# Designed miniproteins, single chains: the designs that were tried, part 43

Each design is a single chain, and the fold is of that chain. pLDDT is the mean over its residues in the fold that is shown.

## One batch from the design tools (miniprotein)

Design m1478
Fold by ESMFold2-Fast:
Structure m1478 (fold): chain A 95 residues (1-95)
Amino acid sequence: DLAARIRELLDRYVALVAAGAPEAELAGPLGELVSLVSGLVGDALSGKISFDEAAEILEEAGLTGLAEKVRNRSRDIDPDVIIAEVDAAVAARLA
């Protein structure tokens, strides 16, 4: 469910970027993506779920670069890193 929800938001965000949507329309889906992903990473860091479980959810959602960072137990995953990985996923899908 969480993987499907993150993927739906990512798909929506990619479509909005491709359509040239204004920042006001981009901010909502991006904010929701950052919130959900930050929560997932936080759950892994606190031991509520495993890093492998969190990485699997991110891989299923299409955030493969971020999944690799989580598998490597990176503690530097802040919102700016999450935004950069979302932007990388968008660029890959639009190329």
Scores: mean pLDDT 82

Design m1479
Fold by ESMFold2-Fast:
Structure m1479 (fold): chain A 83 residues (1-83)
Amino acid sequence: GAPLSERQRQQAFLYGAIREAVSRSEVSPELEARLEELVKRFEAGEISLDEVIDALAELVPAVSRAELRAAGARAVALAEAKA
């Protein structure tokens, strides 16, 4: 298939990192609300992927920034393999 667009790569990375954070935590309504806000702000161009990763590591102390970045990168690789 055609290569992924930059937007598709960024979305794959973002959702990969979020899935990793959620898998390492008990999801509360407060955490869900904060995750939705981060996604909305990122899609609006108000924050960078690096700022989302920093916020996720703060929200879920059980996961490191390196683990979040690795999960995001794996999600991008999987999305590219399926394209």
Scores: mean pLDDT 81

Design m1480
Fold by ESMFold2-Fast:
Structure m1480 (fold): chain A 111 residues (1-111)
Amino acid sequence: VEEKKEELRRLTAEYTVLEAELITLRSKPDADLEKIEELEKKLNELLEKIKKLIEELAPKLSKEELLEIAREGVEEGAKRAREKGLPEEAVEEAAEETLLELERLIEEAYS
């Protein structure tokens, strides 16, 4: 269980970083459409893995514990995105959107 909790936190952090990169690319006047499509595919793959982990952990953990892991992952991802020099606005937007998406997936797992 601990290994899957750590994996969920890690994948959530990675998702947050990639989302911040995607937001940053889309904000550029000469946006690289090929790179945008590549990042969108990576985000979709990560989200699928995150969803599976949430489904596997839901029978073993409380909703509150999964929400805490999601928040920790988003916070770690935001820190990494800032360390990479991504714009603060993009980092904050990515963190907010990622947390909302994970809260939705967690809610569905307990329904």
Scores: mean pLDDT 86

Design m1481
Fold by ESMFold2-Fast:
Structure m1481 (fold): chain A 57 residues (1-57)
Amino acid sequence: MKEYQEVKFSSVEEVEAFLKANPQAVLTTLMNKPLTNREEIEKELKYGNTTFFVHFE
């Protein structure tokens, strides 16, 4: 099993939809910072950071 998967998103709405569909998923930046709110997601995407780690249990 993979400890994490890399996923790419083009919008905040895609990230939110993904997390809603996968409630057991934990999303982090490539710097291992967990994303806990829309503002953090929006800031990462604005910076061009469209790749995230997803952890499943």
Scores: mean pLDDT 74

Design m1482
Fold by ESMFold2-Fast:
Structure m1482 (fold): chain A 59 residues (1-59)
Amino acid sequence: SLERLRERAERNARAAEKALRELGGKVYGADGGLVLDENGQVSAVPLVHHDASTIRPVP
């Protein structure tokens, strides 16, 4: 029971964080991200990738 509650809480927390970012809509370079490849592997996206001078942020 406790393991099920913990897993649900973690899932809900992640969904809430994603929803808050969507609502903000303009958060970039402040937070890192996670990328899921075709094999189901998760890798971190570096902040520098979002803060590159060659990439202009949009409103």
Scores: mean pLDDT 52

Design m1483
Fold by ESMFold2-Fast:
Structure m1483 (fold): chain A 70 residues (1-70)
Amino acid sequence: MEELLEEAAKVLVESGLVSEEQAEETKEMLSKSKDPARDVRLIADQLERQGKLEGAERLREIARRLEELQ
């Protein structure tokens, strides 16, 4: 679970949505979320709206893996 949240944070940095510093904060927020898979999917939708389709696809795959661990 923690590894998937770390991967999600890296996708956000790579996509230019957040800085490396903000990625650590985002990982903490997701780890304390009641539904981290839902939150990751919402971020993926934002990336898709910005035309960042590769990042969105990667986040949706991460969200699916998070759901399998719950």
Scores: mean pLDDT 79

Design m1484
Fold by ESMFold2-Fast:
Structure m1484 (fold): chain A 104 residues (1-104)
Amino acid sequence: KTREEVVAAFKEKGEVPPLKAEDGVTLWYAYSDNEKATKIARLLSKFRVAAEAGQLDKAIEYIKEAVKAGATKEQLHQVIDDLLARGEITEEQYKKLKEIIDKL
């Protein structure tokens, strides 16, 4: 997919495109031509937004859906590592999310 196609797909759903998500995982899924990968990218983007907002219950649901769609625990660890590195979540939130991912 092109950047324009990714933006259009997210905009059609009223969702924020993951253009600022530099975890590599979310962007890799977003640029895939696979519909399942597009679904994972949307779920990971929603997860990042919920995590930044401190909405842990919503963040957990998006992670669970992403795993059901085919995201791996290793990929989810990469996403939360990026969030922590950017200062988008606290160390305490990071530890809670890591424990939840490890239990999936």
Scores: mean pLDDT 74

Design m1485
Fold by ESMFold2-Fast:
Structure m1485 (fold): chain A 107 residues (1-107)
Amino acid sequence: SELEKQMKELGLSKETFEKLLEAVKAAAEMAALIATLPPDKQAEIEELLEEAEKKIEEAGLKPEVIEEVGKEVIERLEEIVPDRPELTELARVIFEALKAISEEKEK
């Protein structure tokens, strides 16, 4: 199957690959939910995510940095949209998967 080929090419375990697929779904749902927010809050969250991406990339996808940045993003989302716990849960799924991938690649 195509998914089995992708898993082998990425060098990920089945469990970690399944987490990646769940994170992809969570990212799509998160983007859809952000699009329903007021423009000011949407812009603030987009800036937060861009800063998080830069920090993770500059650090070379280190698990410790992903965990720290993920925690910061979740705390900031709770401040920006305290009435939208779905967004913090989706972010948690995404960062958990990213950390699992980075840990598996650090072998």
Scores: mean pLDDT 82

Design m1486
Fold by ESMFold2-Fast:
Structure m1486 (fold): chain A 77 residues (1-77)
Amino acid sequence: SRVDQLVQEIRQLYEEFVKKSKAGKLSIEEAQELLDRMRALYDELLADPNATPKQKLEAGVILGMMELHLWTLKLEE
């Protein structure tokens, strides 16, 4: 289903973000690009009536964690 595809894309994008962050290879610019992509996926999932409240909540938590990480990177300037 489209919901299953969105959930998988959200998980893969978050895994990419975490992997690059742990490797010390995540620039502020790249973190912003990944966050913008995550926001688009989240908005599509939130608008889908077939997505469960749990799936929407979990995606929102991931988005919030990525936003906090980007804010932390900006503070380290």
Scores: mean pLDDT 85

Design m1487
Fold by ESMFold2-Fast:
Structure m1487 (fold): chain A 100 residues (1-100)
Amino acid sequence: SKLEEVMKKVEEKSEEIIRRAEEGDFEGMLKILEELEAYFETLDPEVAAVVRGLRRFVEEVRAAVEAGELSERQAQAMVVAVVRKTTEEILKYLEEKKKE
């Protein structure tokens, strides 16, 4: 179904973002988040808003690392945790949306 395709895309992109976070590739993460935001803008604006929030969070974490306020290791752990939690929340939202 279209919903199953959307959920699979979220799971696959989440894993790619986590991999890039573990590599310290903030630019790669931000590019994937921008692509997901664009994908969801017409498909589900509520999910697009959540993805936008996650993108801004990653931008702020990168800025904090560049300012010396966070270590790269602390930043990576924080981003991975937030990405996992946000992915779980998006998937739960999408699963419940079709039960209405």
Scores: mean pLDDT 86

Design m1488
Fold by ESMFold2-Fast:
Structure m1488 (fold): chain A 64 residues (1-64)
Amino acid sequence: MEEEAREVLERIEKLVKEGKIYEATQLASDAVARFRAEGREDLAKEVQAHADKLINEEIEKRKK
């Protein structure tokens, strides 16, 4: 994985674990938009998929 995508995902995971779901979602959205603007569509899709998984898993955990 590209270092920039890895760093973004690590930061998203940290925010999700801290319960900062809104901040994690905003960071993911900004990163995906940036990668797409740079023509890095595969990287944007990878970041989006991983971020969505982390966010949805935390939301589900809170419902238990």
Scores: mean pLDDT 79

Design m1489
Fold by ESMFold2-Fast:
Structure m1489 (fold): chain A 73 residues (1-73)
Amino acid sequence: MDESLALGEKLVKTFEEMAKRNPRLKEIAELLAKVLEAVRAGNLEEAERYAREAQKLLDELEELVKEELAKLK
């Protein structure tokens, strides 16, 4: 469980770093951070809602995410 949360935090930090170069990605990073906060609070229903919203944004912005990931590496 803790290992999964740590992995989630690493993903959020990665998107936060991308958001520094592209502010549009900050919205996705904020949603992912809310998912982690809800999971930590034990509110799995809210975590699921935020995760679904983040998934939609990721699907819509997948090309931008891929481009920014390449720039960060």
Scores: mean pLDDT 71

Design m1490
Fold by ESMFold2-Fast:
Structure m1490 (fold): chain A 108 residues (1-108)
Amino acid sequence: SSIREKMLEIAEQLRELAEKYASPELQERINVGIEEAKKALEEEDYHRALAILAHMGLLLAVHALENNLPLEPILEALEQIRELALELGDEELAAQVDSLIEALREKS
């Protein structure tokens, strides 16, 4: 699949995780973030779209840690985001997401 298709698949994974585990307030924040990522994809701003998805993943991961919820499905989404950042040549975003994944694994 294309980079755009992979990002849309990640966006849907994050939406499903938010619906299953997040508070109504966090679900609304994730939904807004996903729509902003979709707008960035329409503008072919893949860097911005992926950074937004990474931030949504961070919000879900923090919520999961604070509420003793399953972290692994969120980590899987973050790992996909890291792989796409590397595919885009966005080494800075990839490093930021990798550091986040490591920090989350140490706290879980």
Scores: mean pLDDT 88

Design m1491
Fold by ESMFold2-Fast:
Structure m1491 (fold): chain A 74 residues (1-74)
Amino acid sequence: MEKELEEMNRLVEEARRTIAAARERGDAAAMLEAVRRLMEALMKYLGLTSAEDQQNFELALQAYEAQIAALVAA
């Protein structure tokens, strides 16, 4: 449990830095990839690892892709 929390905190901080840097560059793909990796880690931490959970995650990520692209384009 402690090890998973430490790993999660590390991934959140890495994602925050990666998203900020990618946004500054206008790199929507890098932002989306950072969000994807963080969300995959969160799902694993929360025990949401079924095929149905993965499918729902992919649908949510596709919606976030559109929002991230709009933010980068602005």
Scores: mean pLDDT 72

Design m1492
Fold by ESMFold2-Fast:
Structure m1492 (fold): chain A 93 residues (1-93)
Amino acid sequence: MLDELVERGRQGDASSIPELARATTSPDPEIAVRASHALIVNINVLSDQGIDIPQDILDEAIDELNRAAHSPDLRVSSSATLALMTVSSYKTS
């Protein structure tokens, strides 16, 4: 469940990031949209806690989100684009 991944992120578990990124390519648009929003929340929580997210995890998340951003479902592609902007912002802090 996405709720488990969000809770893991709140506890400082950076491994929630690539799992949420993979969920953004879900065939269920409700899951895909929720995964993009959860990814944004978890990145912000980890950043606020001063937890460094490994570059390989960020690169995997960017790859999955780029795939989701090309979805024919506008809700999925829009949410993934917002999550991509959040991941990109993290790399400049």
Scores: mean pLDDT 79

Design m1493
Fold by ESMFold2-Fast:
Structure m1493 (fold): chain A 76 residues (1-76)
Amino acid sequence: DEILEKMEKLKEIAEKKDEKIGGLAEQTIRLVEKHRDDLEKVRQIALDGAEGVIKLAEELGLEEVKKAAEEVKKAV
């Protein structure tokens, strides 16, 4: 699943830069996996999570994390 692949990459990058953003990415992955059988819900969860990460990454100046989250939005 392209969305899950992009989310896993986002989590890996985010965890190295900020524990809070890494935790948000982890929670989003868990929700995506829980609703895996509902594609519409998976897309909405991934989009909301990625937007949340983008806002936090912008506040902290974490450009690499922001780019990884934008890749998640493109996969949705």
Scores: mean pLDDT 82

Design m1494
Fold by ESMFold2-Fast:
Structure m1494 (fold): chain A 97 residues (1-97)
Amino acid sequence: SPALEKIFESLEEAIKSRLSPEKYEELRKRLKEIEKANFEEALKIAKELMEFFKDESKEVREGILLLIVTLLHLKGVSRSDILAITKEMLDLIKEYE
């Protein structure tokens, strides 16, 4: 979807502006890994990203969650798998409040 691709690009630029270059490069690397991952690998990477960014603001962590969810939709991942990954990321965001 061209609209969803533009949303992803806008979210990516917004998050990039709020992170150090080093943290943004780590995020970019892990997002590329999610693009090639199966469900179990994507869930593991998403959880590791929530842990890596746990000391960032809630807005940044929620932005990263939205980036991952948008990426999974762009990949055509099933709704049930996206919801499972989203739930685990939301639970970790709440834990790191």
Scores: mean pLDDT 86

Design m1495
Fold by ESMFold2-Fast:
Structure m1495 (fold): chain A 79 residues (1-79)
Amino acid sequence: MKPTLVLVVRVKNDPEKAKAAAEKIKELSKENNVILLVADDGSKDEALKILKEAAAENPNVELVVVPVEKAEEELDKLL
């Protein structure tokens, strides 16, 4: 069984940062199950679209989107 990794990304209208995160999860998903936790400001933007597409293309990636307003408490519990 593959090990599970949690990758946390905060998204705010930054498609370049989202692309870098997408490349990272693609690489990690080769030998790991990846949980991608995305802290979003409660609306969809272009950066979030990039991350959703990357998760959809990689079957070993689970996407969890959390509103940024409540993300700080939830992220603290995971870290």
Scores: mean pLDDT 71

Design m1496
Fold by ESMFold2-Fast:
Parts: sequence; C-alpha cells; structure tokens
Structure m1496 (fold): chain A 84 residues (1-84)
Amino acid sequence: SKKLEELTKKAIEELKKHPVVEDAVGFGSTGLAIVEDEEGNRVGVPVKGPGFLLRAKPGATREQLEEAARYAAELSDKAFKEVE
C-alpha cells in the first residue's frame, strides 16, 4: 500500500506537468480518472489503479480533455502493474 501511495504521488506530479492540466489530485480507489474543464464539461475513463481528478486549463477542447483522461488512465494502470 505504501509503494502504491508513492507511485500515486509521482503520477500526480507527472499529470501536473501535462500542458492541458491545471491541477491534479488523487481520487482514491474510485476506478475512474476524471478531467473537468472550467465550464463544467467532464470526461471520465475507467482505471485499474489509483483514481485521479484533474482540472483542465481554461480553453481546453473536448479532444484535449479526452487525451488528458487517457493519459491519466495510462499512468494509473502503470502504477497498478508496478505493484501487482
């Protein structure tokens, strides 16, 4: 569990570096990576590892939200595989 917490924190730091991401937080074991824009539009992708809640930068398109959500899901699944 401790190793998964560390991997989750690293994933959050990586997500914050994404050009579309304004902020990123852990969302427990919800099974979802969710990206929300300033206008309240949301995109969610199922994940196997830690959940994430991301806030997109102003002006992000729906396609950019979907791309950010998929990226978050990929990082979540990678963390899950590293812990096994």
Scores: mean pLDDT 82

Design m1497
Fold by ESMFold2-Fast:
Structure m1497 (fold): chain A 81 residues (1-81)
Amino acid sequence: MVKEEKVYRPATISGKAKSLEDAQELADRLLAMGAKRVELNEEEKTVTAYFDNKEESVIQKALGEMQLLSTEVEVTYGPVV
């Protein structure tokens, strides 16, 4: 049995959307993916999603969605739980 250790950690993902409409769509998608909180800066069109101890595969999927609709995508991982 190969035990694939599933890594759980908090993560913060931010990105600058191409439009306010894209920023709002990203916020909705990230919340649907299990983000604990999403902050939208309408002036900067910046979306920041906070994930609390989610599996890394979920975080990677969220990062992919961010990269499709935004530029300047950043991810910050917290400590492994």
Scores: mean pLDDT 75

Design m1498
Fold by ESMFold2-Fast:
Structure m1498 (fold): chain A 83 residues (1-83)
Amino acid sequence: SMSQQLQQQAIQNYQLSLDNIQQQDFSSSGSHSQQAGDNIQQLLDNGNTDSVIDVLTSTGQLASQYGYDSVSNTSQLNVDYLS
């Protein structure tokens, strides 16, 4: 289905973003992170909340495997810094 394709694309884009960070390619990492966000937004726009939860679970597991801080912690720090 379209939701399954968007879910897979979001996870793949997030993994590519993490791989790019390991390679110190922060520009490509930012691009892939944005694409993952766009895929998640499309799932939300289509009302596929369960698919969004699955993506967040999978991406959280990937971040843990790569040894990086959670996306939530990074977002909170950025908001606090800009506030």
Scores: mean pLDDT 74

Design m1499
Fold by ESMFold2-Fast:
Structure m1499 (fold): chain A 67 residues (1-67)
Amino acid sequence: VNPYLTMEILNHRYLADKYRKKAEELKDTNPEEAEKYRQIADEHYKRADELLKLGKENGLEPDPFLL
């Protein structure tokens, strides 16, 4: 269990969720900004997944609760 890896993954997930919600709020009023925020959210989800993979490859696993 690596607490720093866990916190970094959680932070990326938090930002991804935040930007995804922002995109949903803007989808009907400002579709260009909504698409931009959706792309930012996707990048944060991708980074969280990459950190999970890197952790496993280096024998550093995140906290099993991921909360």
Scores: mean pLDDT 80

Design m1500
Fold by ESMFold2-Fast:
Structure m1500 (fold): chain A 79 residues (1-79)
Amino acid sequence: MEVLELAREGIETGDITRIVGAALRAIGVLLSSEDPVELLAARTALEAVNYYLTTGDKEGALKILEEGEEEVRRLEAEL
């Protein structure tokens, strides 16, 4: 969840330091976690950051985060 918040703040503000921080945290989770909730959150954060950096579409990137946050909440509720 924290990785999604950092990605959202970075994208909303255009702060490259926050965006890089979110990406590094997400990569760390993907390399070390076996938790499907954490893995989904990390994948979503990286997808949103990559989309924003490649397209410049802030609204589209934030929509990726929103949809991923819904998926994370649903997966947590099923556990």
Scores: mean pLDDT 82

Design m1501
Fold by ESMFold2-Fast:
Structure m1501 (fold): chain A 82 residues (1-82)
Amino acid sequence: SMEAVMKVYAELAEILEELLKLQKEENLSIDEIVERLVEELDKLAEKYNLSETATESLKDVLTKEVRKDPEALLKRLKYLTE
């Protein structure tokens, strides 16, 4: 449902914001950010009952977007959920 997707986006925005803070404070690599974001997405998919197909598609998009520009992705997720 759209409601479940919006909840996933809102929680992912908070998680990504924290990961970007850790990148600045602890020098996390982009690969580590991607790995943690994917792990959290799997947990959120279970929590909000996202389909396997939707979860897989979202992983592909998020992995690509975060590697391209993680701060732009964060701004977009916040815009969609606020």
Scores: mean pLDDT 82

Design m1502
Fold by ESMFold2-Fast:
Structure m1502 (fold): chain A 86 residues (1-86)
Amino acid sequence: KVQEIADKLVEAIKNKDREAVKKYLTELLNLPSIPQEIGDRLLKEILSLGAEAVKFLADVFEELYKETGNPIYKSLADFFYTLLGE
């Protein structure tokens, strides 16, 4: 289940499908837990897509924060922007 959502998220990021990325990020972050090995694999896959994909993801997290007010989205946006050197 968690891996399936992670795989769909990576595909959506590759396709720059903003609405799909929002959907799958929301699904992942509403799970009671994400296994560390799945989280680590997902992070590696996202980073392997390159700086443009990482920036796209950071922008989506920032937008989700503005829409929901949930501080987890701001923390994740800030994390990915930091990896890009802003």
Scores: mean pLDDT 81

Design m1503
Fold by ESMFold2-Fast:
Structure m1503 (fold): chain A 100 residues (1-100)
Amino acid sequence: SPLLSKKELLIEVALEHMDPEKDGYITYEEIQEFLESLGMPVSLAEVRAMFKRVNPDKPDTGRLTYEEARKFLEWLIEAYGIDLFEEHFGDEIKKREAEQ
């Protein structure tokens, strides 16, 4: 569906924004900064709590794999709405939609 395609592109853009060096990991600090950029200022303790809600069986390592980060971003979109992310990344998402 167009909504799922847009959601996947949004997740790709968000992952690239949080890990510009492409190291394959996203730190809790990078997630905190990302959420602050969306107008959602949170503490590192709140980031940890969010992570544990989405990945209760995963150890607290202070960072996420891309797979864990995708799951976390999917939860954020479902919890807070896709429009919040489109307001910040809308132009980049549209560019990537046009390239497909």
Scores: mean pLDDT 74

Design m1504
Fold by ESMFold2-Fast:
Structure m1504 (fold): chain A 77 residues (1-77)
Amino acid sequence: DAIPRLVAQLRSPDPEVVENAIISLLRELQEHPEDAAAFVALGGREILEELVRTHPDPRVRRLAARLLARIDAILAQ
């Protein structure tokens, strides 16, 4: 199961690991939108909200915002 591993990687101190985890999550949710509920259940939404607010790398903040929008779009349907 990719989702628990990718959620853990969002908390990495390495910005490149965080970027790669968000990109992998965007691809995973495009292929398997049903995984969005599991992502939220693991605290993924709160982690993304924190990254958007506080992460020093603007690219990480932008990617986290894109993933949040994707999660919200999936769960609104």
Scores: mean pLDDT 87

Design m1505
Fold by ESMFold2-Fast:
Structure m1505 (fold): chain A 73 residues (1-73)
Amino acid sequence: MTDKEEFDAMTPGEIGLKFREVVEAARARGITTPEQFAELARELGYSEELAKLVATAMRQADAGRAWAREQAA
């Protein structure tokens, strides 16, 4: 199975559990950048699609926080 096929076969719940595992592991290791999150997901043996999803979510969260801070000022 390709990474995409594996990812597409997962339920939303399974994707959420793996996503949470990567986030908790990153928190424990002090990882904060999207690139480091993707690298950690790969090191944990998760699919490239999940690694991309984690990195994208982190980039969006970073952009959203920067935008919200600008609006609050």
Scores: mean pLDDT 69

Design m1506
Fold by ESMFold2-Fast:
Structure m1506 (fold): chain A 142 residues (1-142)
Amino acid sequence: DLAAQVAAATRATARAAGLSDEEAQALADTAAGLAETRLAGLSDPEVRAAFEAGVRRGIDLGLDGVTAVELGTFAAAKVLVERHDNVGDYLRELAALYDQLEALDDPLEIGDLIYDYLLKHSGPVEREFYRRVRRVRDAAHA
């Protein structure tokens, strides 16, 4: 279960950052819900497979579950752009950024590139959430 793997990766990062068991579980539940919501929004089987592969790659590289789900979202955008000629500029920007992310193997560099983009292109609630995740990630690697 992809959501369970995302939850486990998020709990591990949150605990390494010094969060309580209750705080780590709450963040893990949020990350799992994010993975389920993103996957449910994808109808094309090859786009879904790219999302899952991107998330698994992120987890294997040592990313927290939230950052891994975002990596999967960028991976899915690349396949969506390759399979469909009529996609919006936003998806083309995500696909182009994924080409840069594919060249990276450092989980901190990957996370920095993802969040530098998302913090500029997110609403206030999402922006606060991403800032919190970035802080937890940074504390885990300090």
Scores: mean pLDDT 88

Design m1507
Fold by ESMFold2-Fast:
Structure m1507 (fold): chain A 61 residues (1-61)
Amino acid sequence: SSLLERLREAIAAGDVAGVLELLREASEEQKMALATLALLRGGPELRAAILREFPEVPVAP
């Protein structure tokens, strides 16, 4: 499946580690879009984890 499909599945499952792994594998352009989606749809734990590991990705880049 595509990175987007895997990201949606990981978010739905509450799989923070899986979301972070997908973001690490993404290209710079994909990473910004996918991280933004995860920040908008994820819970506070996922949001905190993304901002800690990818501080360069704002909610609205």
Scores: mean pLDDT 75

Design m1508
Fold by ESMFold2-Fast:
Structure m1508 (fold): chain A 92 residues (1-92)
Amino acid sequence: AAEEARRGAEEAERAAREGKAKEAGEEAAEAGAEAARAAEAGHAEEGAEAGRRAAEAATRAARVGEGEGAIEATGGAIAAIGGEIHAELAAK
């Protein structure tokens, strides 16, 4: 889960460089990495917010450069955060 989000952030950064959406892709990569760290630490709320920011930034990067990698990277980050939230709810 957390590692999947990290891989997503790396892919978003690569897509941004290729798609000429560098700034938005870098923002997506940073937010995705933050989401992965939050998920690994068990901070589901922080991870969900970071994952959402990564999704928004990756969507902007994809629109500018039509980078499929940015969209896929965002999906991975969201999936990882969703898993952490589900785990937290199951623990209650």
Scores: mean pLDDT 62

Design m1509
Fold by ESMFold2-Fast:
Structure m1509 (fold): chain A 63 residues (1-63)
Amino acid sequence: AVDFAKLLAYCATLSPASAKLALACAAGIDLGISQAAIAAKLGISVATVSAVINALKADGIVS
């Protein structure tokens, strides 16, 4: 599940590029999309998607 209130607050502290990536990764997870599929759709590495999602999980934004 995604805590959208925490996600919005977190994104407000980030650069636009970092906020876009965090929002896209969180939305993908909320929709049940795999990390590999998110990476393919965004044109980035699975390692980058995993790092972003792990940061969101550590902050309690994604569970």
Scores: mean pLDDT 83

Design m1510
Fold by ESMFold2-Fast:
Structure m1510 (fold): chain A 78 residues (1-78)
Amino acid sequence: ALAAIEEEIRRLAAERGLDEATRERMLAVARTLAAQGVSPEAILAVVRAMAGVDPAEAQATLARLGVTGLEIAAPAPP
């Protein structure tokens, strides 16, 4: 499941012209959600939203799913 999500992220990044930093953030978010036991369908919805919206809107989507505190665009506080 995670491998298919990572392939979708790479495909979206190539198709939409996303930079490497954005692609790496999407991969990090997908891996974090998978580690937390979030369903593959929910993870895929989040990464697709990230590909079509800015990081702030993606963060709001994660909050609505009950997942907060994930680093999408800014470094975590020390």
Scores: mean pLDDT 67

Design m1511
Fold by ESMFold2-Fast:
Structure m1511 (fold): chain A 82 residues (1-82)
Amino acid sequence: SAEELIEKMVELINRLQKLLDEEAPEEEIKKVIEELRKVIEELRKEAKESKDEKEKLKLLVHIIAAESEILVAERRLEKRRK
């Protein structure tokens, strides 16, 4: 369900933030990013198939939030290499 996907997304975002704060290995952080990307793809499918415009907009907002967290994580990883 969309609610289960949103809950999983929140758990993955929290895990990603914790790994970044703990300066976990890049490989471990990348695995969480990959899992987040999978959840984003499933949320996009739910948004495309939804006939309720309000539900569609809510799902799109969550997708944007998750993509923003990935961008922040990738930027933080890039700074580690410089």
Scores: mean pLDDT 85

